Designed miniproteins, single chains, continued (2). Designs and how they scored, part 67

Each design is a single chain, and the fold is of that chain. pLDDT is the mean over its residues in the fold that is shown.

## One batch from the design tools (miniprotein)

Design m6464
Fold by ESMFold2-Fast:
Structure m6464 (fold): chain A 74 residues (1-74)
Amino acid sequence: SRRELAEEFFRQARGPLRQYLLDRGVAEEEAEAVLEEIRKAIEEALPSLSDDPEAALLELGEIVRAVVEAFLAR
């Protein structure tokens, strides 16, 4: 299902994303806040995600990129 796909995507992406932020000097609390914002954005997008798994993964990647880029542009 789209929910299972999204949950697995976030589960796999979470560790590398957290480490990426920490390696860039982001504080642990800020990194966790960014991950929580990503998780919330993914949940909000679930009803409108593509039924095609490949397209859905691209959409999930775009959500992650948008949140991370917005945070790093501060």
Scores: mean pLDDT 86

Design m6465
Fold by ESMFold2-Fast:
Structure m6465 (fold): chain A 78 residues (1-78)
Amino acid sequence: SLVDKAIEYARQALKNAKDLADRKAAMEVGSAATYLKNGDKETAIEELKKAEEYLKQVTDPVARENIEKAIEYLKEAL
């Protein structure tokens, strides 16, 4: 499913996280995907907005790509 793809990309981003901004963005998009999988769309949208804000501070290109893919799959699932 799109949500499971988002969770997997968030996990890959977390493995590639090198600083706090990378980690926060990866964790928030992972949380958003988990809330959506559990049917909590409202909380998923709030966590997704936080992930998008943290993404602005992500400098590692591999972490950034994986977070962006996770966000894309989540937006498609919403």
Scores: mean pLDDT 84

Design m6466
Fold by ESMFold2-Fast:
Structure m6466 (fold): chain A 100 residues (1-100)
Amino acid sequence: SMEKLEKELLETAEALLEAGKELYKQGNYVLAGILYTLAAGLYEMTGDKKGAAEAYNNAGEAYYKAGDYELAIKYYEKALELDPENEKARKNLEEVKKEM
């Protein structure tokens, strides 16, 4: 059923988000960003725009730590496109623009 598929996609997104957080703690920012981006895609497929925005914001933070400011901006903007009220993504986007 679609409901069962949606639940499995959300559980997978949550698992990827937690794996990304663990990699981020280890300083593996590029791989963390990849896992966050995969999680965000799964949240988008299920219509969870807020979950997707949080995951894209986390991807932006990971790429910012990796020194990839262009990817950081891209993912912060993606987060704000999905959730315009995401205060963390807005603040992070403002901070990155000062570094460029």
Scores: mean pLDDT 90

Design m6467
Fold by ESMFold2-Fast:
Structure m6467 (fold): chain A 64 residues (1-64)
Amino acid sequence: MAIPESEILAALGDMYRGLGELAYKVAKDPELAAELYRKAAELYREAGDEEAAREAERLAEELA
């Protein structure tokens, strides 16, 4: 069966959040990390996961 669109969007959000963590912790690029976390928050909102979206947005705000 096809995966629901919301589940695909949430998985993309998880991927961008992971990239944000790598940008911050490994590449030491907080500006790039903040952009990636904001992208994750948008994807989580599209997926209907408000809690994950809020957490990603908070991570972006802490690095801005």
Scores: mean pLDDT 81

Design m6468
Fold by ESMFold2-Fast:
Structure m6468 (fold): chain A 77 residues (1-77)
Amino acid sequence: GKELYLEEAEKHIKKAEEAEKKGDLKTAAEHYTKAGEYYYRAGDYEKAKEAYQKALELDPNNEEAKANLEEVEKKLA
């Protein structure tokens, strides 16, 4: 259900923050991208957008985050 998706999103946010503190920006971006996917599945498009934007700040070459950001922005328009 929605609660399980939100739990998985939060788990990936914590992993992303840990990777970020270690300077592993690519791994942090991957975890922010996964968090965004779980927020999107939960219907929390605003949180999904925030996560994808953070992923692209850390790794501008993350094509998955870039494509998913475009899709979530369409949902919020």
Scores: mean pLDDT 88

Design m6469
Fold by ESMFold2-Fast:
Formats: sequence, C-alpha cells, structure tokens
Structure m6469 (fold): chain A 60 residues (1-60)
Amino acid sequence: LREEAERHRRELERLNEESNRIEEEASPEERREAVLESASKSVEAIGHAVAAVAAERELQ
C-alpha cells in the first residue's frame, strides 16, 4: 500500500515533467486547452482514488 502510493506519486511526477516540456513547446492557445483537459483528468483521477479506497474497504 505505502509502496504503491509512492509509485503513483513518482508516476505523477514523471507525467508532470513531461507535461512541462510539452507546455514549453506548445502555443499559448494549446496551453489553455491543455489546462482545461488537465482539470477534467484531475476530476477523473479523484474518482479513481475514491473507488480504490472503497475497494480496499471491501477487502476488509
């Protein structure tokens, strides 16, 4: 569980680094669209996290 959380954190860090590189090369208009898409993905990620916690409760 702890190691899995650390793995997810590292994966997010990697994705953030890649996103930063793309942002530097992308046009301002593309950046604005990417921000909205990121917000949408964040909501989805929270949903997945809640589902994971619920599944863990079931294993109890």
Scores: mean pLDDT 65

Design m6470
Fold by ESMFold2-Fast:
Structure m6470 (fold): chain A 100 residues (1-100)
Amino acid sequence: MKSLEEIVEEFVEKVKEAIEKAKSSEELVNQLTELIDETKEEIERNEKDKELAAAVNTYLDIFKQELLENKDAPLEELKEKAKKNLEGFRKAVLELSKQK
């Protein structure tokens, strides 16, 4: 079983790779929403602290919502928004981890 830190680091790496490789906004949105959904399931399965799991998954839902609201944006703009949301997510998880 994977730790929350390991799951989050793997998510960050996969998101960065998807941002670099995406050739259209539709491709990027589809890849990132799939990664978010997979990561939410993996956190629910592996994180014993269900309150922490729910908090992290709330930030993933916010990330997903922001992507869906911007799905029709130009690819360059969507890539920049995805990078900012990824940074915000990582910072939020680090702050949650300090409370453990």
Scores: mean pLDDT 83

Design m6471
Fold by ESMFold2-Fast:
Structure m6471 (fold): chain A 100 residues (1-100)
Amino acid sequence: MSEEIEKQIKTLKERLDKAVAEGNKLEAAQIYIEIGSLYLRLGKYDEAIESFQKAIELLKEAGGPKELLAQAYHTLSVAYDKLGKSEEAEKLRKKALELD
C-alpha cells in the first residue's frame, strides 16, 4: 500500500510541475490537496501540512472556489490534530466554517 501511494505522489508531483510552469494556480492547488491527502494516509503529517498550506496560498491568489479553500483548511486542521497541535487545528476549523 505505501509503495502505491508513494508512486501516486510522484505522478502528482510531475503533474504539479507542469501546472506551475503553465501558471495554472487552480490546478496546482487541487494537486497539492491530493498530495497532502496522500501524505496524511502515509502518516507524513509535516509533508501533508506543507502541501495543504501551498494549496491555500494558490487558492487565495487565484480567487478560487470557497469550497476548495474550505476543504484545504479542513484537511490542514486534520493534519495539525494528528500532530497534537489542537489550538492550530481549532483555528483552521473556524476558518473552514466561515467559508461556504
Scores: mean pLDDT 87

Design m6472
Fold by ESMFold2-Fast:
Structure m6472 (fold): chain A 63 residues (1-63)
Amino acid sequence: SEEAKRLLKSAKYAYERGDKETAKQAMIEAARLLGDEETLERIQKAFDEGNYEEALKIAEEAV
């Protein structure tokens, strides 16, 4: 999805600026647009564990 790719780029930009909350929200929205519940759960788990880099990688691989 082009919209999911756009949200992922926004998430990376926010993360680079240290805005982890905005980055998290954008990644969650991108995962929802993909309709992949397994990917969404994996991203949520990575955030819960404080592993934001892994969350970004999971989202990037799904898009």
Scores: mean pLDDT 78

Design m6473
Fold by ESMFold2-Fast:
Structure m6473 (fold): chain A 61 residues (1-61)
Amino acid sequence: SMAEVEEIKGEVAVELQRRLDAWLAANPDASPEERRAAAFALADEGQAELDRRLAELREKE
């Protein structure tokens, strides 16, 4: 359902934010370029996780 899709999107967004916060805490002296690269990498991982979870939802009865 659309409600389940929105729930999954919200959960993935919260997980992405948590992962970024953890990365920043672990790398306090990171340059702006390194922070940007990490943010893009985590966003790519978040998109892959979203795609995987939505695929699982479609196959689930």
Scores: mean pLDDT 85

Design m6474
Fold by ESMFold2-Fast:
Order: structure tokens, then C-alpha cells, then sequence
Structure m6474 (fold): chain A 58 residues (1-58)
């Protein structure tokens, strides 16, 4: 359904942002960017988990 699609889309968005932050962190040595990337990855994993729980009824 639309809600599951929105959750997966948002998770993908956060993973893309995290990937960009990880690349920038490697270039600059800024550990705060790595922490931010890890937080976004955690949020993305949570959103994907919720989507999977909702999908189990199919």
C-alpha cells in the first residue's frame, strides 16, 4: 500500500544522505559527519523494519 511505499522511499532517502555524509567524512576527516551518517542509517533501518511488519499481512 501507499504507506509501505512511503516508508521505503523515506528509508532510501536517508540511506542516500548517509552515503553522501560518509564520503564527505572520508575527505574531511570530520567524525561528526560519520556520526550523523550512522544516525540516518539507523533511522532508515527502523523505517524498513516497520514497512516489513506491515507487509507481512500479504
Amino acid sequence: GAMIQQLREKAEEYRRKAEELRRKAKETGDRSLLLEAEILEGIAALLEGVASLLEKKE
Scores: mean pLDDT 84

Design m6475
Fold by ESMFold2-Fast:
Structure m6475 (fold): chain A 67 residues (1-67)
Amino acid sequence: AGERVGEVAERVLREGSPEERELAFEAAYHYFVEGDRERAKELLERVAEISKDPEIAEAAREAAEEL
């Protein structure tokens, strides 16, 4: 779970829109710093919903499903 959250955050920071980057950073922060899996899941699901890149959307959805 944690490895997938980190991988999605890194990918979105390189390739994502500013809105996707903010959501992915918040998801990683809530997961790794706060231990809030529920909030991280919500934020990753939002990345999957708004992403125009099918690979980013799928990776975010998969990461959310593991939480």
Scores: mean pLDDT 82

Design m6476
Fold by ESMFold2-Fast:
Structure m6476 (fold): chain A 66 residues (1-66)
Amino acid sequence: MVARLRALLEAAGLTLSDNDVKVLSAMLEKGLTSSVETTIALHLMRQRGLSPDEALAEARRIVAAL
């Protein structure tokens, strides 16, 4: 899970710490999918300047690819 999630985040142009990726992976394993999508969307907005709607759509795409 962690390596696959990291690869997808990097492909989306995101740089996250090892600890951040591990936390997101653990949240997905606990079924906290909406929280993970929101967290990835916030990183997309901060690092890539995407709008909230664009960021959430991209975050959902990343999670669906897992």
Scores: mean pLDDT 85

Design m6477
Fold by ESMFold2-Fast:
Structure m6477 (fold): chain A 69 residues (1-69)
Amino acid sequence: MIELSEEQRKAIEFIADTLIRVGDALDEALKKYGGDLEKIREAMDPEFQKINEEVKKRLKEWEDEKAKR
C-alpha cells in the first residue's frame, strides 16, 4: 500500500478541497446567473486561475519529492 508523508497528505487534501470548492463556486454562479454561460465563465475564470496556480505549485513540490533518486 502507498504510505503518504505529511506533505503528500496535505497536497492530496488540498486537491480534494479545491475540487469541492470549484463545484461549490460553480453552483453559486449557476444560482446567481441562471445559466448565462458567459457570466458564469467570467466569474469562474479568476477562481480557476487562482486554484490552478496553487495546484501547479503543489504538484511541482510533489514531483520534486518523487524525483528523490
Scores: mean pLDDT 71

Design m6478
Fold by ESMFold2-Fast:
Structure m6478 (fold): chain A 74 residues (1-74)
Amino acid sequence: DDIKSITVTPGAGSATIKVESNTKIKEIQVLDANGNVVATLTKAEATFSGLAPGTYTVVVTDENGNTKSVTFTV
């Protein structure tokens, strides 16, 4: 299991994502409730803002093609 954990800390219209991984993170995508990509990040720890209230899914992909996802609400 190359991607160990995804921790999401929701804020007011924002979220902080922290990924723990044994491999380099290739991409982090944030999807809205309709499956639209609203943000793409390349760092293991990042904060993003400007989120409308709703449910979002974080999809993490590492350099070896492993994926892990979590859902959060703003």
Scores: mean pLDDT 79

Design m6479
Fold by ESMFold2-Fast:
Structure m6479 (fold): chain A 118 residues (1-118)
Amino acid sequence: MTQLVESGGGTVAEGGSQTLSRQVSGTDFSKSSIGWLAEPPGGGAVGVASMSADGSKTTYAPEVAGRATISADFSNSTAYLHLSNLRKEDTATYYALASSETGAKGMVMGEGTELTVV
């Protein structure tokens, strides 16, 4: 059974930086596409960043472009989202997504890590 564990949330000052991480266990998602979603306190989850399964292509939402970096250690099935120059609007529960290269049947979402910018 696949498990995703996000970490690195907490309370951070505006203008600071934070790195969120995701680890996978129970299956090999090292070759999966990687995504990050943010769900603000008012609801409405939005995509923040994504990386193709081979790591060759990355995409960032306009709201975080230039402030976010997605990265992965595929050998250890760990993905990271580094956020810099944090704004109060970055306050959200962040969810990691992993999907197998073979399609939607392998898609898994974690339980999230909460980031509060004060």
Scores: mean pLDDT 74

Design m6481
Fold by ESMFold2-Fast:
Structure m6481 (fold): chain A 111 residues (1-111)
Amino acid sequence: DPLKLLEEAYKKGLERFEELKRLIRERAPNSEIVSLAGGALSEMVQVLLELGPSFHPLAEKLRDLSLELLARISEALAAGDYEAALKAVEEAEKRFEELYEEAKRLLEEQR
């Protein structure tokens, strides 16, 4: 079921955003935060690619979001600005939710 795969990938992404916010608040090692940030959206990208060519533009937007999140977190951590790192995660989570809703709408249109 494509919708179930999309929902499971979305839940995993949200769990990783929550863990990422926890690690930032606890001031975990920068390498651990950056590693988690780089993988946070990987399941959703994979699911969108597997759903077919019509979902590839959304997969591209999600990859761009992932790269932007990684860059913003890396910059904030290098500056010792944990509040900026947390804000980057919160803004990326909101955009991730918007992309998920767009993907769900696209799936419903193909039924």
Scores: mean pLDDT 88

Design m6482
Fold by ESMFold2-Fast:
Structure m6482 (fold): chain A 84 residues (1-84)
Amino acid sequence: SPRITASLSSHSEEEVKEEAEIVKEAGINLEIDPKKKTITGTLEDVGRASIAALRKLAEENPERRAELEAARAALEAALAAAPP
């Protein structure tokens, strides 16, 4: 599977950093750039790790849940449109 880049443009740089740490702890090999708010990896790795991280972050930050769920939905749509 080729490497793809997905955007987390609705997230803050700090939120992307938190997501990066969650993904690293999960042992999934992804390249995350908090400044550019992007996640790069295989479609499968990006999809699995990013969705899991966004769900976890939404549970821990209920005040940001709507924004985090919107970002997750946008990421899922972008991944579904990308070739494997």
Scores: mean pLDDT 71

Design m6483
Fold by ESMFold2-Fast:
Structure m6483 (fold): chain A 60 residues (1-60)
Amino acid sequence: DELKKKVEAIKEEGLARVKAAKTPEERKAVLVETANKLRELGLSDEEVSAAIAEIVAEAA
């Protein structure tokens, strides 16, 4: 489950960066970067969307 560990690491990094973001534009840029990294790992658009939604919910 090496892929699962990489996905979890990217999600954790994305969440930390979103929490540290000072502007809505910076937050959006972090979410876009995180989504692109997840797509590069072979995740579907649905899986990427779900992961980003989870990060946004946890950052609130």
Scores: mean pLDDT 83

Design m6484
Fold by ESMFold2-Fast:
Structure m6484 (fold): chain A 86 residues (1-86)
Amino acid sequence: SFEELLQRLVEAGRRAIEAAKAGDTEALQRHMAEIVRLVQELLDHPELTPEEKERILDLVSRFLDALQRGDIEAAEKTLAELEKLA
């Protein structure tokens, strides 16, 4: 379901933040790959409106960008906004 996919996305995001804080580059790369896979599944979901898809894509893009820049605070704030969609 959409809610299950979104919850899995949020959990993967939390694990990505933990890996980044620990300096575990291998774990961070695995969790970021899982996030990308889950986003593709969410965007293909027929129950989502185009506006909801755009919002999810925007939030995930900002989250992944923050992680790549090492901006943990920005990543945590963006993940909190994703959690509100669940």
Scores: mean pLDDT 85

Design m6485
Fold by ESMFold2-Fast:
Structure m6485 (fold): chain A 118 residues (1-118)
Amino acid sequence: ELKLTESGGGTFAEGGSVTLTSKYSGAEKYVFQVRWERQKPGEPLEHVASIDLLTGETSYAEDVKGRVTISYDKEKGTSTLNMSNLKKEDTAVYYDVAVLFTVPAQVVRGEGVELTVV
């Protein structure tokens, strides 16, 4: 069973940078796509970034393009979301989401990591 352990949240200054990480354990061999999603206060869950681990193709939500980079480190077994030029609007709970190469595909979501921008 795949488990995601997220870290790197907290309170950060506007204009600063943060690295959110997720450590994978269990079924990491079967992960073929990683996504980061967020839920802002009073808003629905939204897409932030994704990476296809088979091709290396990335996608980013329009409102974060140029400020955010998603990566996956096979040696560490970690997904990272690097955010620069933080805005107060980046205040949200962030979730790492892994998609497993099963039939049907299985989706595993982390417990969430809180980011507050002041």
Scores: mean pLDDT 84

Design m6486
Fold by ESMFold2-Fast:
Structure m6486 (fold): chain A 108 residues (1-108)
Amino acid sequence: GPPLSEEEKKALEYLEEALKALEAGDVEKAKEYAEKAAEYARKSGTPHGEAAALLAEEAVRALEEGDVLLAKASLLAGLGVLYSAEGRDDEAARLFEEAEALVAEARA
């Protein structure tokens, strides 16, 4: 696919950092990075950026509600959107599958 915009690249970096923080148990850092991801994704002005921004905002909301599984699912889906924008379709598909599994776990 076409290369990501500078803003989309920043959003992707912040989504990756949010996931790392969440896996380390640092909920406050995960929230800070997800908020930055949403900001840069929205600044991109692209359809993929808008979708990633909404997913990053959903992750922030889920973290504020204590729903760590839904937060992780939303961050993974946001990464999947941006990986798809890069043409990394196989990696995007795996991220979406992991996100769906976490949503199912959160609902159990």
Scores: mean pLDDT 88

Design m6487
Fold by ESMFold2-Fast:
Structure m6487 (fold): chain A 88 residues (1-88)
Amino acid sequence: KLNEALEKFAEYMEQHPDMSFEEKVEAIIEIAKEMNLDGYTFFELLVTLLLEERKPGSEIQKAIDLANYLKENNLKITPEEAYEIFKK
């Protein structure tokens, strides 16, 4: 399902090549919501985006740490909730 979300995002990027980073984040949130993905899988998408955009290692590590936290504690949250936590 992660691969399906990545394919949908790649297709969306082909249609919108001039998107800002924030617009790309909004796009992966919408794709994750449409696919009913949980917060953990959303963070996997976010880590991929942060790596592709060459964001600071601290931001990438924050997303990885939050993904691991959700998995270790068996927390099932939505993509929107996951991104709200990431922004804090």
Scores: mean pLDDT 81

Design m6488
Fold by ESMFold2-Fast:
Structure m6488 (fold): chain A 70 residues (1-70)
Amino acid sequence: SLEVERVRPALEYALSLVKNGRYDEAIRVLEGVLPHAPPELQEPLRKAIDALKAGDKETAIKYLEEALSL
């Protein structure tokens, strides 16, 4: 969708940060995107942020990839 495409570069960047263990930077990127994300991305992005805050890389990647597939 057009709204998903608008935030896609930031989500791809956040995913790259997560894969490189840069969780704090990824959290900041995602928290910056969240207010501008379409409704269908709100819950997956919040779950990704929560996973990153818990240090759960696998769960964070799962939710970010789900968001990117929308």
Scores: mean pLDDT 85

Design m6489
Fold by ESMFold2-Fast:
Structure m6489 (fold): chain A 62 residues (1-62)
Amino acid sequence: SEHVAEGQRLLSEGDLEGAIAHYEEAIKEDPDNKTAWLGLGVAYRRLGDEELAKEYYEKAYK
């Protein structure tokens, strides 16, 4: 997914909100996209939202 690639790039650059937006679009296209759910978990953990990060990691591993 182009959105996953863009999300990963933005995450590596520290643009956490931009990364989240692209990972959310990837999930809208494919709700089974484990990489996008993991990306949301990483981004929210880096934002300090550990509860949301945990939720997204659980979705990635279901």
Scores: mean pLDDT 86

Design m6490
Fold by ESMFold2-Fast:
Structure m6490 (fold): chain A 71 residues (1-71)
Amino acid sequence: MLEIEIEIGVTLISLAVGLLVAEKAGDEAGAEELRRQAERLVEAEGASREEVERLAKEAKELIRRLEERLA
């Protein structure tokens, strides 16, 4: 349980960093996607481990796509 809460926290921090990068770059669409993923993770706090892991993985993939777009 605690490990999943830590994973959510770390992912949220990563999403926050990605959001700052997107805002600095003027990528409104990327910023909106990152906000949506953060909200989904917060709402899934009480969900199953499987669902939380999927959402965290999806959020990390969004950050990677955003980095590719900015490169």
Scores: mean pLDDT 68

Design m6491
Fold by ESMFold2-Fast:
Structure m6491 (fold): chain A 74 residues (1-74)
Amino acid sequence: LTEEQKREVEATMLVISGAVHKIAAERSEDPEERKEHYLLAARYYREAAELLEGEEREIYEEKAREMEEKAREA
C-alpha cells in the first residue's frame, strides 16, 4: 500500500471504531457507560478528521462535537 492508501485505511478504521462506540452509547442503559462510549466515539472521529482533508475533515469534526455534546448530556 502507498502512504496515501495507508492513511485512507487508518481513517476508515477510526471512523468504524467511532461508529461502533456511538451505537454502543445509543444502546446503553447505564448513564456512565453511555457517556464513556460517546467520549470514545468523539476521540475516534477526531483522530479520523486529522487524517482527512476538506469536506470529510469537517464532517468528522462535526460528528466528534456532536458526540462530545451527547456525553455531557448523559
Scores: mean pLDDT 86

Design m6492
Fold by ESMFold2-Fast:
Structure m6492 (fold): chain A 82 residues (1-82)
Amino acid sequence: KEEEKKELEELREKYRKLAEEYRKKAEELKKKAEELKRKSKELGGVYEKEAEELYKEALLYEASAGVYEIGAAASEVSIKKL
């Protein structure tokens, strides 16, 4: 049914956009973590913990992006079966 196909196409698009957004957020956080780690080294370790926390947050966004990528792939398979 065309209505079901539309719903799956919208879901696929939503998951693809979320995956891209979370990937971008992860990269930005990794960049900030590396910058803080570099500055921390220069200042005797002052920001090391903050840099580590930002890197951990980046890994969570990266994992979430992976889940959304799987969701998009599952939606694509469902569309092909219609």
Scores: mean pLDDT 82

Design m6493
Fold by ESMFold2-Fast:
Structure m6493 (fold): chain A 57 residues (1-57)
Amino acid sequence: SAGDALRALGLSPEQLNKVISLAQQGKSQREIAEELGLSQSTVSAAIRTAKAAGLLD
């Protein structure tokens, strides 16, 4: 499930929503990672999870 994927990434649903919001604003994965204090690999995985869940194109 998406919730299980988020737990594996160490992310809360609130953190995922922030990643989605920043990605929709056109921020790069690097900029999102720097702003939220996450690794770029975590942001990349979060974006893939959001796209798979239909939350991001």
Scores: mean pLDDT 78

Design m6494
Fold by ESMFold2-Fast:
Structure m6494 (fold): chain A 61 residues (1-61)
Amino acid sequence: KVLKYEIRAPASDAAGLKAQLQAVKDAAKAAGLTIKKMTVESRGEEVDGELVVVLTVTLET
């Protein structure tokens, strides 16, 4: 089974991105899913003159 999530944070908030990524993993485990593989794709977007990092997280369970 494959689950896909999108998380966003300012490029200056690396800790926030890390926390959101961990929350996705924790939520999957809390739902009784075993994570077999995790793939993360990163892109940048400009929003109101600020660089925002967008992560696409794919979990294979």
Scores: mean pLDDT 79

Design m6495
Fold by ESMFold2-Fast:
Structure m6495 (fold): chain A 61 residues (1-61)
Amino acid sequence: ATEEAQKLIDEARQALENGAPPEEVLRLASRALQTAIDAGNEELAKQAFELFREAVERLRA
């Protein structure tokens, strides 16, 4: 089941919307990416990777 990866993606998006520290978003997105890969869900893995990339860019700003 990919439910755990979806929840982590949703939490990462919520954190971005609420202005949470980029480190928090990065942590959530990293967990989501690992979970999606383990589940074999390419679509969720792509979504998690995009969130990971956004968080990294915010850390550099």
Scores: mean pLDDT 81

Design m6496
Fold by ESMFold2-Fast:
Structure m6496 (fold): chain A 66 residues (1-66)
Amino acid sequence: MEYRVTLSGDVARQVGIVLRLIGRPDAEVERLDENTYRVTLTGDEATREAIVAELRADPNATVEEL
């Protein structure tokens, strides 16, 4: 599944979110612009749903399914 993730807030918060995603073997992260990323999740449905829920819980992240 592919997602568009738009980040806001300070640079340290944005970097923290990106590093968590890049550190996953079941996630691919492509930078689209300064604060927008395409995230491809290849894990099972439960794992993908948990990651998306965690991202959506962050007030500095907006997640849209592609």
Scores: mean pLDDT 80

Design m6497
Fold by ESMFold2-Fast:
Structure m6497 (fold): chain A 66 residues (1-66)
Amino acid sequence: AEVDLNKGAKLLSEGKYEEAIKYFRKALEKDPDNAVAHALLGLAYRKLGKTEEADRYFAKAQELSA
C-alpha cells in the first residue's frame, strides 16, 4: 500500500495524473480506509478538472483522518 502511494505521488509530481490515480486506487484495494490515498486521489482528480470526484475523495479523506 505505501509503495503504491509513493509511486502514485511521484507520478502526480510528474503531471501523470491518470497513472497516479491507478496507483492510488491500487493502494485502496489493499487498504480501503487509507485517508492519504483518498486525499491524493482528490488532488489528482482536481488536477484533471474533475472537481466533483475530487470533492468526494477529499470529504472521505477528512472523515477517515478524524
Scores: mean pLDDT 82

Design m6498
Fold by ESMFold2-Fast:
Structure m6498 (fold): chain A 76 residues (1-76)
Amino acid sequence: AKELAEKALELANEAQRLVDQGRYEEAIKLARKARELGMEALKQAKTQDEINLAIAAILSAIGIEFEAGLKLGKRL
């Protein structure tokens, strides 16, 4: 369970690096994967620390998806 949440956070951090590099489409794909893994980790979480880690990964991924999507969708 904990390993899944840690992997989700790892992917979210990688997605943030892609945003910083202007690679928004790749960032969105990776952030979506991070969010899916974070949600699975949350379903399996047994401790408050595991819940907190899973939620952190999910929120980070959502924020990255939003930022990258906004920048990618900006045509004006």
Scores: mean pLDDT 81

Design m6499
Fold by ESMFold2-Fast:
Structure m6499 (fold): chain A 90 residues (1-90)
Amino acid sequence: GFSRLAGIAAGLAGAVAGAAAGNPAAAAGGVIALAGALLATSEEAATLAAKGGLLALAGGLAPDPLVAELLGGVGAVAGAVAISVALKDA
């Protein structure tokens, strides 16, 4: 589905941007969101993973370290919820 592809792209972009910026929270958030998108069997789980990936990407691109950590952390939480929804749907 479109949301799954968006989640994969956003999660991967967030992981790469976070790693390149030296922001472990954003990098982890991107990886978790990518995992959520890959495990998604529903549009809801895929959309939540895409939102998590976009937040991680925003964290990786943020110039302020505290804002970057907060955005990366929220992205990781959204990705973890997406994984939980995907596992419940399985």
Scores: mean pLDDT 78

